# Designed miniproteins, single chains, continued (2), part 92

Each design is a single chain, and the fold is of that chain. pLDDT is the mean over its residues in the fold that is shown.

## One batch from the design tools (miniprotein)

Design m7191
Fold by ESMFold2-Fast:
Structure m7191 (fold): chain A 96 residues (1-96)
Amino acid sequence: MEKEKLVKLIEEIIEAVKKGDGERVRKLAEELLKIKKSSLVLLAVHAAQQENIEMLERVKEMMKNGGNEEQIKKLMEELELSEDLKKYILEKFKEE
């Protein structure tokens, strides 16, 4: 149930990015964080902030099919996240 809600919210964010609706992107990203503060949700929020549809699609697929540490690290590198944020997200992933 929660996984399906998270995937649907990411799909809504992708649509909002395509329409240039930055306010809706922000509100939907806040809703993701309210449901679950997971590693994949944090990556989706940062991809949404950058309006990066490719990264949002990759996070969505990892939520649906599962992801590994190497994929998480590569996403964080491609999103150009700070070293502190990368450590925080990776620690979150290891707790899951």
Scores: mean pLDDT 83

Design m7192
Fold by ESMFold2-Fast:
Structure m7192 (fold): chain A 65 residues (1-65)
Amino acid sequence: SEQAAVVKELLTELLKKYGKGHLKVTDVDIQSVLNLFINLAGELLTPEKLREMFAAYTRKYVPYS
């Protein structure tokens, strides 16, 4: 899905940011993140909203740099 492609892109960028760009993003990782954001945003989850929510969530809950 379009949403799954966006999540894969964002997770790949996050891994590169933390020096883990050599690690593969799995379908399980993608689906887990999608399910989390769908539950938080419901049917209002657009690609733009998904990118914004991911950025806000990772800033708050993944403070490793």
Scores: mean pLDDT 70

Design m7193
Fold by ESMFold2-Fast:
Structure m7193 (fold): chain A 81 residues (1-81)
Amino acid sequence: SLSVEEAVALIEERRREYLAELRRRGASDAELEFVDRAVTWLIREIQANPDLRLSREEVERIFDRVVETALRLAAERRAAA
């Protein structure tokens, strides 16, 4: 299992890669901003729970769920406007 510091470092690495990929695919600034904020929230949640023992695979699954949810919410908000 990862320490909190290791989990945060992994999330920051995945965030950088994911935002770069979204930008290459032509994601809007609003979508990039929403995903970036969702990942910042996730980092704060992990830091707030220092006794969490997460594997690399669990961190990656949580990251994927958070960014997928953020993109869906950004799309729904845009459709509702």
Scores: mean pLDDT 85

Design m7194
Fold by ESMFold2-Fast:
Structure m7194 (fold): chain A 81 residues (1-81)
Amino acid sequence: SKLDEVVAAFNAIVKELLKRHDEFTVEDMEELAERLKEKFPELAEEIDEAYELGLAYYERTGDAEAALKYMYLVLQEKLEA
């Protein structure tokens, strides 16, 4: 399914970004969103909305890893609906 393809790409990109340094950063989350839009330009609106909600979560908590998980959850829900 398209959801399975997006989830696989999301996880693969996150794994690559985590190899560059020990902690996931808000800058990594931005790069993740851009790389996902390159792979799935038809989902740019859904990806941007998930990224914006993840960024808002980061601004409230200061936790980039928790923000990434929230971005993932939002994106998954949008692609299932």
Scores: mean pLDDT 84

Design m7195
Fold by ESMFold2-Fast:
Structure m7195 (fold): chain A 99 residues (1-99)
Amino acid sequence: AAVEALREAAEKAREYAEKVKSIDPDTAQALYNAAKLLEEAARYAEKGDRFEADVFVTLALITLTVAELGAKRKGNEEALKYVQEARDAVSRAGDALEA
């Protein structure tokens, strides 16, 4: 459940990065970086290392928070929407680690 949620969140972040890469390359790069962090979190969760998994989830949330501020500053509403949706998926995956 937790590993699957983390991988799903990574896939969504990567999908959203592809959707925004032509309109906001900086936000796309942050989404790709978040996807990599979530893949690392899933790897640690699969090993039963919940502490390391949570560290990578936290880093992904920080990355997306910075990207959200950047998208807001640029007024890019589409990029902002995808960053917020990615952050929500990461938060749900983080909750699954603690269940």
Scores: mean pLDDT 87

Design m7196
Fold by ESMFold2-Fast:
Structure m7196 (fold): chain A 87 residues (1-87)
Amino acid sequence: MSPEEQEVRELAEAMLEVIDEKLKENADDAETVAALEALRAEVERVLAMPRPTRQDLGRALQAVADRSELHRRLTLEVLGRALERVE
């Protein structure tokens, strides 16, 4: 596995952990749940790629963030928390 592929996989897996925590915290907020599930689907899609790149992950995250202000805020919060975990 390339260093880039490993870094992308580790970050994406950390993002999924943060998403699962936020889904539990926001279980009664249907709009937030839907936005987090959309983010989860895109992150899982990147992890399903044979050789995911930083560009693949970046494009997936941008596509979610561009949907609404809520999607952008949640995407940035999840990414920030995941980056703290892979340091």
Scores: mean pLDDT 88

Design m7197
Fold by ESMFold2-Fast:
Structure m7197 (fold): chain A 97 residues (1-97)
Amino acid sequence: ELERELVGGTVIVGLAVSLVAAKNEGDQELAKILDETLARVTEAFENGDLDAAIQALREGIERLKKAKEQGKINPQSAEDAIRILERALRLLEEVKA
């Protein structure tokens, strides 16, 4: 219970920090992807649905990769956000195991 809450909080904080950085850089597309991913992850945790949180992170990572490949977002900011989401995904997968 406590471990699940701590991991959930860590994931949400990591996403929120990435979102603030994207907004400060003026990258509207990156901020949109992060905001939508944060909303879905937060909703999944509020519902106690770990599988939905994992799915939201996976979809967020794929959206960031596609937007980066299409030149729609800053490549360095995209790589930083992808690393944060991939770390969050690993933490959630460990809690589920």
Scores: mean pLDDT 82

Design m7198
Fold by ESMFold2-Fast:
Structure m7198 (fold): chain A 70 residues (1-70)
Amino acid sequence: SHLEEELRRAVEAGDLERVLALLREDPSLAGFAAILAAEVGRVHLALRLLTSFPLSEAVRERVGALLAKQ
């Protein structure tokens, strides 16, 4: 979707302000954003999303595993 594509670009750029603005439009994408941030090595962004949004245990486990690979 358009929002997912914009979110991907913001995450890859490490643009926290833009990521948070996009997630206000669709908070359900927070898990997607956190996993993507961890995959691309945006550690600070991934951790911020884990603490700022109610994410499932499965998402938290996946983000943790990805960050451990860094």
Scores: mean pLDDT 85

Design m7199
Fold by ESMFold2-Fast:
Structure m7199 (fold): chain A 99 residues (1-99)
Amino acid sequence: LKAIREGIEKGLKEAKEILTNGEPTEEELAKLEAEFRAAAKDPSDEGLGKAIRLLMEGSAKKVALNPDKIDIDEFLEKLEKESQELLKKLEEEEKKRKA
């Protein structure tokens, strides 16, 4: 669970960085998609956490490359909300397992 939570936290942080200060290229997106495919083949919590992080970064890069088609602010708000909700559920699950 910790590796999955760390993946979500890093993914959200890097997605925000890409959307606010990033100038992503199509080559960078292609590299990230290749890394995602490799991570998705690892069935461990570490592999899943990395895959989630890369998926969030890739989605942010796709949005940044197509600003006329996707509202960046709306995407960021949705990403933050969903990430925070998932992190709360993971924290509650960790507390139940430690009790």
Scores: mean pLDDT 74

Design m7200
Fold by ESMFold2-Fast:
Structure m7200 (fold): chain A 100 residues (1-100)
Amino acid sequence: SDEELVNELIEELNKLLDEYKNGKISIEEFTKKALELLEKALEKSKNPELQELLRRIMEAVKKWGKELEKLDKEDKEKAYRAAETFLKLIQHELREHIER
């Protein structure tokens, strides 16, 4: 179901954020792995509306990934906070979709 797919995606994205926070992965790896998770969700989705939302999120992640890489080099804490905020916005959009 879309609800199960979205909930799994949110859990995996939160796990990636925690791995970045704890220094287990770089910001580049965080962005790459986040895109891989979004692409996997897109391939599993049978809902055209969710597929379009996932594609828009992927484009946002590609654009934001470059800004996060710049922030990471200047201030690790600021980069983490920016990534956390961006992820919360993604989670909000995904949850709003399944609550319709």
Scores: mean pLDDT 85

Design m7201
Fold by ESMFold2-Fast:
Structure m7201 (fold): chain A 89 residues (1-89)
Amino acid sequence: SMEKELFEKLKEELKKTVTEDIKILAKEKGIELSEESIEKVAEKTAEEVARLTLEALKNGISSEEVQRRGAKILEDELEKAIEEEKKKK
């Protein structure tokens, strides 16, 4: 279906962008994240933001609201990964 194709394409593109954002944010916070942790955060964030974007297209949610909710998803997933990384050290 067109929706499934859009979801997969959005998820794949978002995962690339989110992966780079995670690396930058972790470096700024002085935290070393494993490649496994980065992959996990990127996959979860990209999936949720892709779903949010498709929901917004169906329901007339503003781009500003999508950006706000997407940023919160990234922050929440990154915070969880940082706490897990701190527990290893």
Scores: mean pLDDT 80

Design m7202
Fold by ESMFold2-Fast:
Structure m7202 (fold): chain A 102 residues (1-102)
Amino acid sequence: PLKELSKEEALEILKKNEPLVEELIEKVIALHEQLAAANEAEREKIQEAARAEVEKLSEEQREVLIALSTMMELAGDEGMSLEEIEKLSRSLAKLYRKRLEA
């Protein structure tokens, strides 16, 4: 379980850490695709491995991952426009598109 962030908190973290967003978004997209292709038993193991990887991250990298996860969840609930997200980060817009297509 990751710390829950507000939309404003998540967006602020992502804006401050744009270079880390670019690096970490590829990992988040890969994890999302891996989970989508996995069966229930595989999903549990993948999530367990992902938690172990999060433990190895720097404090700043961990904050960015939490913010990205929060934005993925909010994309389903609030229906943020792609135009609004693209103004923040093209990489975040890719993640949002991937979530909507899944």
Scores: mean pLDDT 66

Design m7203
Fold by ESMFold2-Fast:
Structure m7203 (fold): chain A 76 residues (1-76)
Amino acid sequence: AMEKAKAKLEELEKQAKEAAKEALAAGVPEEEVAEGLNKALEAAARKIEAETGMKVTMEASVENGEPIVKAEARPA
């Protein structure tokens, strides 16, 4: 269960970083990118929790024009 949760988190982290980099390259403000990313990641984390029974936390920030995504899965 934890391995499957981690695999899903790694996939989402990669997708989120790619989307954020594209938005930043298009001139979207860092604050808006971070807000949109965190909202999407919160929804995704809840879905993974429901599917795997794990506790999931995902957070995103933008530092020096680079998106940073952190993901954690632990037993409930």
Scores: mean pLDDT 78

Design m7204
Fold by ESMFold2-Fast:
Structure m7204 (fold): chain A 75 residues (1-75)
Amino acid sequence: SLEQLLQDLKDIENFKKEIKERGLEKYVAILQKRHDKIVEELKAQLSDPEEAERKIAEINKQFEDNVKKLEELVK
C-alpha cells in the first residue's frame, strides 16, 4: 500500500540517522533486522511459494550487495 511505502521511506531516513549516531557496525545490525522483517512479511503476503522464493532471493542479493558496499566505504 502507499502508506506502507511511505513508512519504508521513513525507515530508510532513520537508518541514515543511525549511521551518524551509532556507527557502521550498529547500522549493519539495523539493516539485518530490517531485512529479516521484510523476508517475514513477504512470506506472509505471497501465497505462491515460487514467487515468494524468487522475491526472497532477490532481496537477499540486494542486502548482501548493500552490506558489501558499506564495508568497502569503511576501507
Scores: mean pLDDT 75

Design m7205
Fold by ESMFold2-Fast:
Structure m7205 (fold): chain A 91 residues (1-91)
Amino acid sequence: MKKKITITLSGVEFTEELKKKIEERLLSIPGVLSAKVEVSEDKKTATITVVIKGSVDPEEMAELIVEEVKKVAKELLGVEPKVEKIEIEDL
């Protein structure tokens, strides 16, 4: 069994560099099977979709994903994104 975590972010400009760095960082986390970042046309919002192993706690993983995304954004832009929504579902 797998789980899907969907995180919606705003509050920063989601550049191609930020998108790629987030995808790379999230794929490096043990238990992450896939990570995809979709950026709006105006670059003001992004949706992160992560598929994780069913043996991993999805709430702890969602917290870890948020912290890693904030670190990447702070390193590249000097500003942390706002978390608008987090959704967890069983696959």
Scores: mean pLDDT 84

Design m7206
Fold by ESMFold2-Fast:
Structure m7206 (fold): chain A 55 residues (1-55)
Amino acid sequence: SSDLQQIEDLQKAFEADPSQKIDVQEQLGVLSIKAAVFKDHDLLDQVNEVELKIS
């Protein structure tokens, strides 16, 4: 899914430039809402995992 690729790209962007933390967290928040609306448990689990690693 393109959403899963976006999560991977966001994690890599944060690891390359930690100053982007706020922007990355905002985009992960949008993906979390999308996962909840579509009941996409795989997407939700992936967002939660990356949010914990970034926090």
Scores: mean pLDDT 83

Design m7207
Fold by ESMFold2-Fast:
Structure m7207 (fold): chain A 66 residues (1-66)
Amino acid sequence: SIRDFIEEMKKNNFTSSQITRLLLLAMDPSVSRSELADFIKRTMNLTPGEAKKLTELALKVAEILK
């Protein structure tokens, strides 16, 4: 659920403003997967594998919100 996504992101030290930016990017059809993954990597200094997992999760949540 969206609530579970927000809780998971906060547990990974994302701020509310970063979570909002991530969801807005994930909902924007002009934003590529690579741009979304780059935002996640830059924000948290995550490995490519970790960034990929969170990118896929954000896109799934964004699809529910559409």
Scores: mean pLDDT 74

Design m7208
Fold by ESMFold2-Fast:
Structure m7208 (fold): chain A 83 residues (1-83)
Amino acid sequence: MSDGNLSIFHATLAISYLEEQKYDKALEHARLALEYAEKSGMEKLVQSAKHLIKAAEAALAGNFDEAKEHYKKAVQLMGLDEL
């Protein structure tokens, strides 16, 4: 599996854990998504993973409005809201 594919896999798990309100696990997988995105050299995946980390960190701090904003940016950058 490519580093880009591993980044997408861990980003997808981070999104699922955010939806389940398991913010600690979401943060762990968001960090792994960033590591693989950086190895892939794919800028959109790097930016998406950074937004997922910010979303999980904001949620852990109780800043749910900030978390939602970063979540939306991450999903948009990954194209998960596109056909």
Scores: mean pLDDT 85

Design m7209
Fold by ESMFold2-Fast:
Structure m7209 (fold): chain A 73 residues (1-73)
Amino acid sequence: SHMEELRRRIEEAARRAVEIRRSLDTGPEASTRAGLAPNRAMNEYIAENPDASLDERAEVSRMLAEAYRRELA
């Protein structure tokens, strides 16, 4: 389903961001990429789903934030 595919993308974006952050790559680009990965996922969701309701977008944003926090913990 649409939501299940989105969940997989959110989880992957969160994992990738944390991997970059936890890596020994101290380059400024690594830090920037880690911070932007969740935002890119959300922007892609909005672009691909322009008809998504405000409630659905808010829920996706919460899911992304929670996934990122779980991966950081």
Scores: mean pLDDT 68

Design m7210
Fold by ESMFold2-Fast:
Structure m7210 (fold): chain A 103 residues (1-103)
Amino acid sequence: AEADRLVEKTRGLIGLANGNIQLAEEGLPPPEITFPDPEVRAAYKEGEADPNATVEQVKAHIAEAERLLAEGPDDVENARRATLHAAKAVGYASNIARKAYEK
């Protein structure tokens, strides 16, 4: 089902965001990530380009993604919105990891 696909995609992106925070803690560079979906790519790029990215923003977007999945795992629109929040979290986390690596 489409909702199930988006739920699994969201969980994968949450894992990537948490992984990038761990890379930041270790002073390692984040991997380059390519998103074929233009909306997901735009959400990722928004977080990646933020000059003031914080761990709190990563946590906030992960929390919002999890909240949306909890409210309606069978709702395609909620799952899509959760995917976009998770993608932003990956973007912020990649930004933080890159800055930590460069310091």
Scores: mean pLDDT 84

Design m7211
Fold by ESMFold2-Fast:
Structure m7211 (fold): chain A 78 residues (1-78)
Amino acid sequence: KVEELIKKGKELFEQGKKEAGSNGADKDKVIELFNQSIELLEKAVELSKDDPEKYQKAKSELEKVKKDIEELLKRMGL
């Protein structure tokens, strides 16, 4: 479950990133995809609290995605 949540969260982030780079990018769709990505990664962190290795991996992926989202949104003027 945790690994599937991380994978899906990263997939949603990549979809949002692709949308952000497209001609006539739908900003609302980009924000929705990024929010869904964060939600799934936060669930992965919560579900992995009893496993230190999975917790560190999930937390690291969440923090990286959050940082990348903040940088992308700044470039989009959001």
Scores: mean pLDDT 82

Design m7212
Fold by ESMFold2-Fast:
Structure m7212 (fold): chain A 60 residues (1-60)
Amino acid sequence: AKLKGSDVVGLSITSENRVLFIGKDGKQYLSTTAFASAEEAAQFAIRVMTEGLEVDVVEV
């Protein structure tokens, strides 16, 4: 599935350096991409939220 950054209200970084997004619908969405580091994952997540980017996710 795809998630728009404008629909994101929260995030966390997993031990696999994937982003877990919390949508405004209260559902959790895990990024399909694993990043090289937690810092890179966090920077990507911030850009998704601030720039309203679409991201490939799996609902969990």
Scores: mean pLDDT 84

Design m7213
Fold by ESMFold2-Fast:
Structure m7213 (fold): chain A 70 residues (1-70)
Amino acid sequence: QQEEKKRLTESMAKLKIEAEEFEMYKRILRAYVSQLKKDTGDEKLVEEIVKEAEEKAKEEKEKKEREAAE
């Protein structure tokens, strides 16, 4: 479960970064979160994945911004 949780967190982090660039990706991200809640039936698990994904997305976004600025 921990490996699967980490994989889902990484996937969601990528979607969050893309969602900030395009409105359509924001809709995809929301659908993905809804699907995870349906698939797991465990909202607390999904909340933990979302929180970890946000932290990963922030780090990846900072890397991308540094590359774009330099």
Scores: mean pLDDT 70

Design m7214
Fold by ESMFold2-Fast:
Structure m7214 (fold): chain A 89 residues (1-89)
Amino acid sequence: PKASDEEIDAAVLLLSAAVQLVIARKTGDPEAVRATVEYAKQAAELAKKIGNEDMVKSARGIAEEALRLARQVGDEETAKLAEEVIKYA
């Protein structure tokens, strides 16, 4: 069956989060950590709306990794956002 526009959007958001996570791991850039969490949040919200539990689990995993990086770089606001994504997912 043809994927829905929302499912494609969720997949793109997850891919965007994964790419930013790779950048964050290599550079320690707080902006990349924050972008990872923001994309993971959007992906989790859309994945829940469409009922895709695998995508929700993926978004949660990305947010958990981003939380560790946010704490390492001392970004308390991004760490708080990541905790909210983990609780939501």
Scores: mean pLDDT 86

Design m7215
Fold by ESMFold2-Fast:
Structure m7215 (fold): chain A 61 residues (1-61)
Amino acid sequence: GVEAPPLSSVDGLLAEFDALIQKGKSPEDALNALVNFIESLDYSQPYKESLVQALKQKAAA
């Protein structure tokens, strides 16, 4: 949809990443799913890049 869900916040995305890991997804699968979701949003590129960087840092830890 055109409307961005609240999950698009960095805190919401990090919480969803943790939920996907707890459900048994690998960090790579969780990261790829959320990066694809972020890239599908109609947000500014700097904002999308900040969300992706937060997820990548969490996945690499």
Scores: mean pLDDT 74

Design m7216
Fold by ESMFold2-Fast:
Structure m7216 (fold): chain A 89 residues (1-89)
Amino acid sequence: SEAIEKLKEKAKEVIEELERLYNRVAPPNPPQKVRDLYERILKEIKDLAEDAIKKIEETGDEKIAEEGIKKLEELFKRALEELSRVAEE
């Protein structure tokens, strides 16, 4: 399914950009709170993508992919703000 492929590609893109951001802003040996935040965000992205893919496979509703992509973009925006704030502390 092209819808599932686009959703997987978006999730991968968001994860790669998040990793780049984390590597840029995180200090050497980052504090536990910074690592926990990063891991929480990664889990949220993966869980969202996996849940959306499962629903598309069960229902055939391609609108779930479009909604999932928007939610992934919103999660990335929040992650960028949260990680940038922690880096300034």
Scores: mean pLDDT 81

Design m7217
Fold by ESMFold2-Fast:
Structure m7217 (fold): chain A 88 residues (1-88)
Amino acid sequence: FSELSHLPEEVKEKLIDLEIEATLHVMAGAIALRAGDTEAAIEHYRKALEAYKEALKLAKEAGAPQSYLDEIEEEIKILEEKIEELEK
């Protein structure tokens, strides 16, 4: 990502790994919902949420641009809303 170009390479690699982990869990959650497995969907969305929260903490500590932090925070909000909707 162009907005991460100023960060240390190790930090960029960790952020990419966390984003991949989060994306895979979001996809797995969506697949579980289509299969009617709401419990599995919630578990996957919670794991995705955990990965995004870890990425946000790492990005803040590394001095990532506010635009990048805002993007991660938006993904966190979307996942929290999805989990809340599925748990009712």
Scores: mean pLDDT 85

Design m7218
Fold by ESMFold2-Fast:
Structure m7218 (fold): chain A 120 residues (1-120)
Amino acid sequence: SPLEEFKKISEEIKKILDELREKVRAGQLTPEDLREAFEKIKELFQKMLDLAEKYLSPEEVQRVKKIINEAFEKILEEINKYLTDPSVTPEEAVDNIKKIVDEAIKELFEIMQKELEKRS
């Protein structure tokens, strides 16, 4: 099922974010941890885009691309803010990234679900 595949990818993204939270709690979060997590998140969103291209119309794929690209820009902004602003805590940075990712996944899931229900 495309929705089950989407949920698996979503669970992998959540695991990456949980690992970042554990590093924050341990006082061990590094800039490289954020970069590596962002690269892995990008790869997983690419898998979500690949699913969208397989099952959705070109117009809906463009909506998916827009949501993903806007999420990437927001994540990069949060990483840059953390790296340049000493008042931003590791916990705040990771929590903000999680909120961005969670909202993007929610929007993408709603698009996938609505379109796949029409084809059932």
Scores: mean pLDDT 88

Design m7219
Fold by ESMFold2-Fast:
Structure m7219 (fold): chain A 60 residues (1-60)
Amino acid sequence: SSSLRQQANQHGQQIQQDVDEMFKAQETDPERAPEVGAQKRAQVDQHAQQLSALLQQSRS
């Protein structure tokens, strides 16, 4: 459904945002980059799991 696709796209955009923020932290504040990276990797994993669940739900 369009609702499930919209939610999947939103999770995808969140993953892209998290990745962007990790790279920006490496460029602008290298000392904090490992901490930011760990937090953002955890967020990416959570979003990926939610996306996987939505894809199973939308399978037809």
Scores: mean pLDDT 79

Design m7220
Fold by ESMFold2-Fast:
Structure m7220 (fold): chain A 75 residues (1-75)
Amino acid sequence: MEEKLKAFNEKTREDFKEVIKELPLDPETQERILQALDEKSKTEPVSAALLVDVLRELGLEEYIPEFLKKLNEKR
């Protein structure tokens, strides 16, 4: 169970990282998103809902639709 969850989290995190790099955001903002996601992923599975929460906390709600669209294109 734990190994499968870890593998899923790592795959999901890499997908999110790729999509975040494709957003029209500066590298500093992209790094802040990844750092916040890494902190939350210590206690929760990495999911689209978790990243939506991160984007909201960082004031980047406007990028949520584009992120979800690009993520869907990757999967």
Scores: mean pLDDT 73

Design m7221
Fold by ESMFold2-Fast:
Structure m7221 (fold): chain A 94 residues (1-94)
Amino acid sequence: SRSAASLRAQADALRARMEAEGLTPELVERLALAVHLLAQSTDDPAALEAARRMLEEVIARGRAEARTPEELQSIEALERLRADLEARIEALRA
């Protein structure tokens, strides 16, 4: 079992690795899984907003650095995940 705090710590660690190693498909997939599980594990809008902001920062960097079709597809996957998080936050506010 994973707590929301544990999943957020995992996402933060993956983001730090992306700064050191670049946006590899493996790191993007691991971040996507951690954020997806975080969204399923918490109803705290503040935690979800923090995850959304993290995705926005990674997407912005990825858009600036992406050069291959595979890298662009990885960024598109993160953009879909960000949209899913935005929908989840909106549902929690309703």
Scores: mean pLDDT 79

Design m7222
Fold by ESMFold2-Fast:
Structure m7222 (fold): chain A 65 residues (1-65)
Amino acid sequence: EPSPELKARIAYLAAADDWEGLERLFREDPSALEAARAVAEELRAQGGLPLADRIEEAIARIRAA
C-alpha cells in the first residue's frame, strides 16, 4: 500500500499546481504512481473531484511521455 507520506506529498504538489514536481516524483519513485491513484480515488470518494481530476491528468501525462 502507498505510504501516507508519499500520498501527502502528491496532494500538496497537486494543490500547489506543481505538475513538474509531481512528474519528477513519478519518474524517481515507481510507487508514486500507485500513491497518486490512491489519493485520486480517496478524493473522489470525499467529493474532492477537481483535485482528483488534476492528479489523474498528471498520471496520464507521465504515462504518455
Scores: mean pLDDT 77

Design m7223
Fold by ESMFold2-Fast:
Structure m7223 (fold): chain A 85 residues (1-85)
Amino acid sequence: SSVEEEVERLVRELIEKGLEIKKQTEEAKAKGDYEKYEELDREFFKYFSEVFLRIVELYRSEGLSSHEALSRFVEVLKREVDRAK
């Protein structure tokens, strides 16, 4: 469905953003820049939260319960992470 395609796209974007932030976080940590590390951690948490809530709402609009939406999100996330390796 279009919802499944949108969720897969959002999850791929989330993974890409996570990898970008991980690289920057590793660089900041190597330099001892703990303020930048905390900034990047907060940025990713905010982005993750927004994407997660959007995905849950998309699944709920298709008639899934909150539990089913969370379960499906985790399944898609694991699948897309494995594909990115």
Scores: mean pLDDT 86

Design m7224
Fold by ESMFold2-Fast:
Structure m7224 (fold): chain A 63 residues (1-63)
Amino acid sequence: LERVDGGLLPDLPLENYEAESPEGRALLERIRKLQFEEGNDEDAERLARWAVEEGVVIRVRLP
């Protein structure tokens, strides 16, 4: 990933993560909507970190 002055989440690029459960997928969609549609990066980052910590989101290896 290239460094952009506001374009990166420190720990969770959403493109690199997947969810196996319906709850996890709903959380990923919610995080995306918070960032992209609502412009709420703070809540998006908070939810992303919580989801990874709780294990509802898993990291996929980059293709």
Scores: mean pLDDT 60

Design m7225
Fold by ESMFold2-Fast:
Structure m7225 (fold): chain A 79 residues (1-79)
Amino acid sequence: MITRNLRVVASKPVKGMAEIAEKAASSTPGVKEAKAVAADDTRVGVTVVAENEEAVKNAAKNIEDEFKKRGVDATVTEG
C-alpha cells in the first residue's frame, strides 16, 4: 500500500465538494481508503491509500470525471 495526497481545485464553487471527491476516489479500483477535507468551496485535499501509483492516478482521473459530469472543470495534482 502507498499513501498519496491529492489536491483538487475546481473552476467554480461546489457544494459538497469534499464528499464528491472522497466518493470518486474511494470507488476507484485499487484504492483501499480515501479521506477528503475541504479547504474552501473550490479546494479539497484528498488523502488516498492505494495498492500502487496507477490506482492513485486513476483516482485523480475519477475525481476530475465526477466534477466534469456536474458541469465543473477540476484539476487534480499530487502534493
Scores: mean pLDDT 86

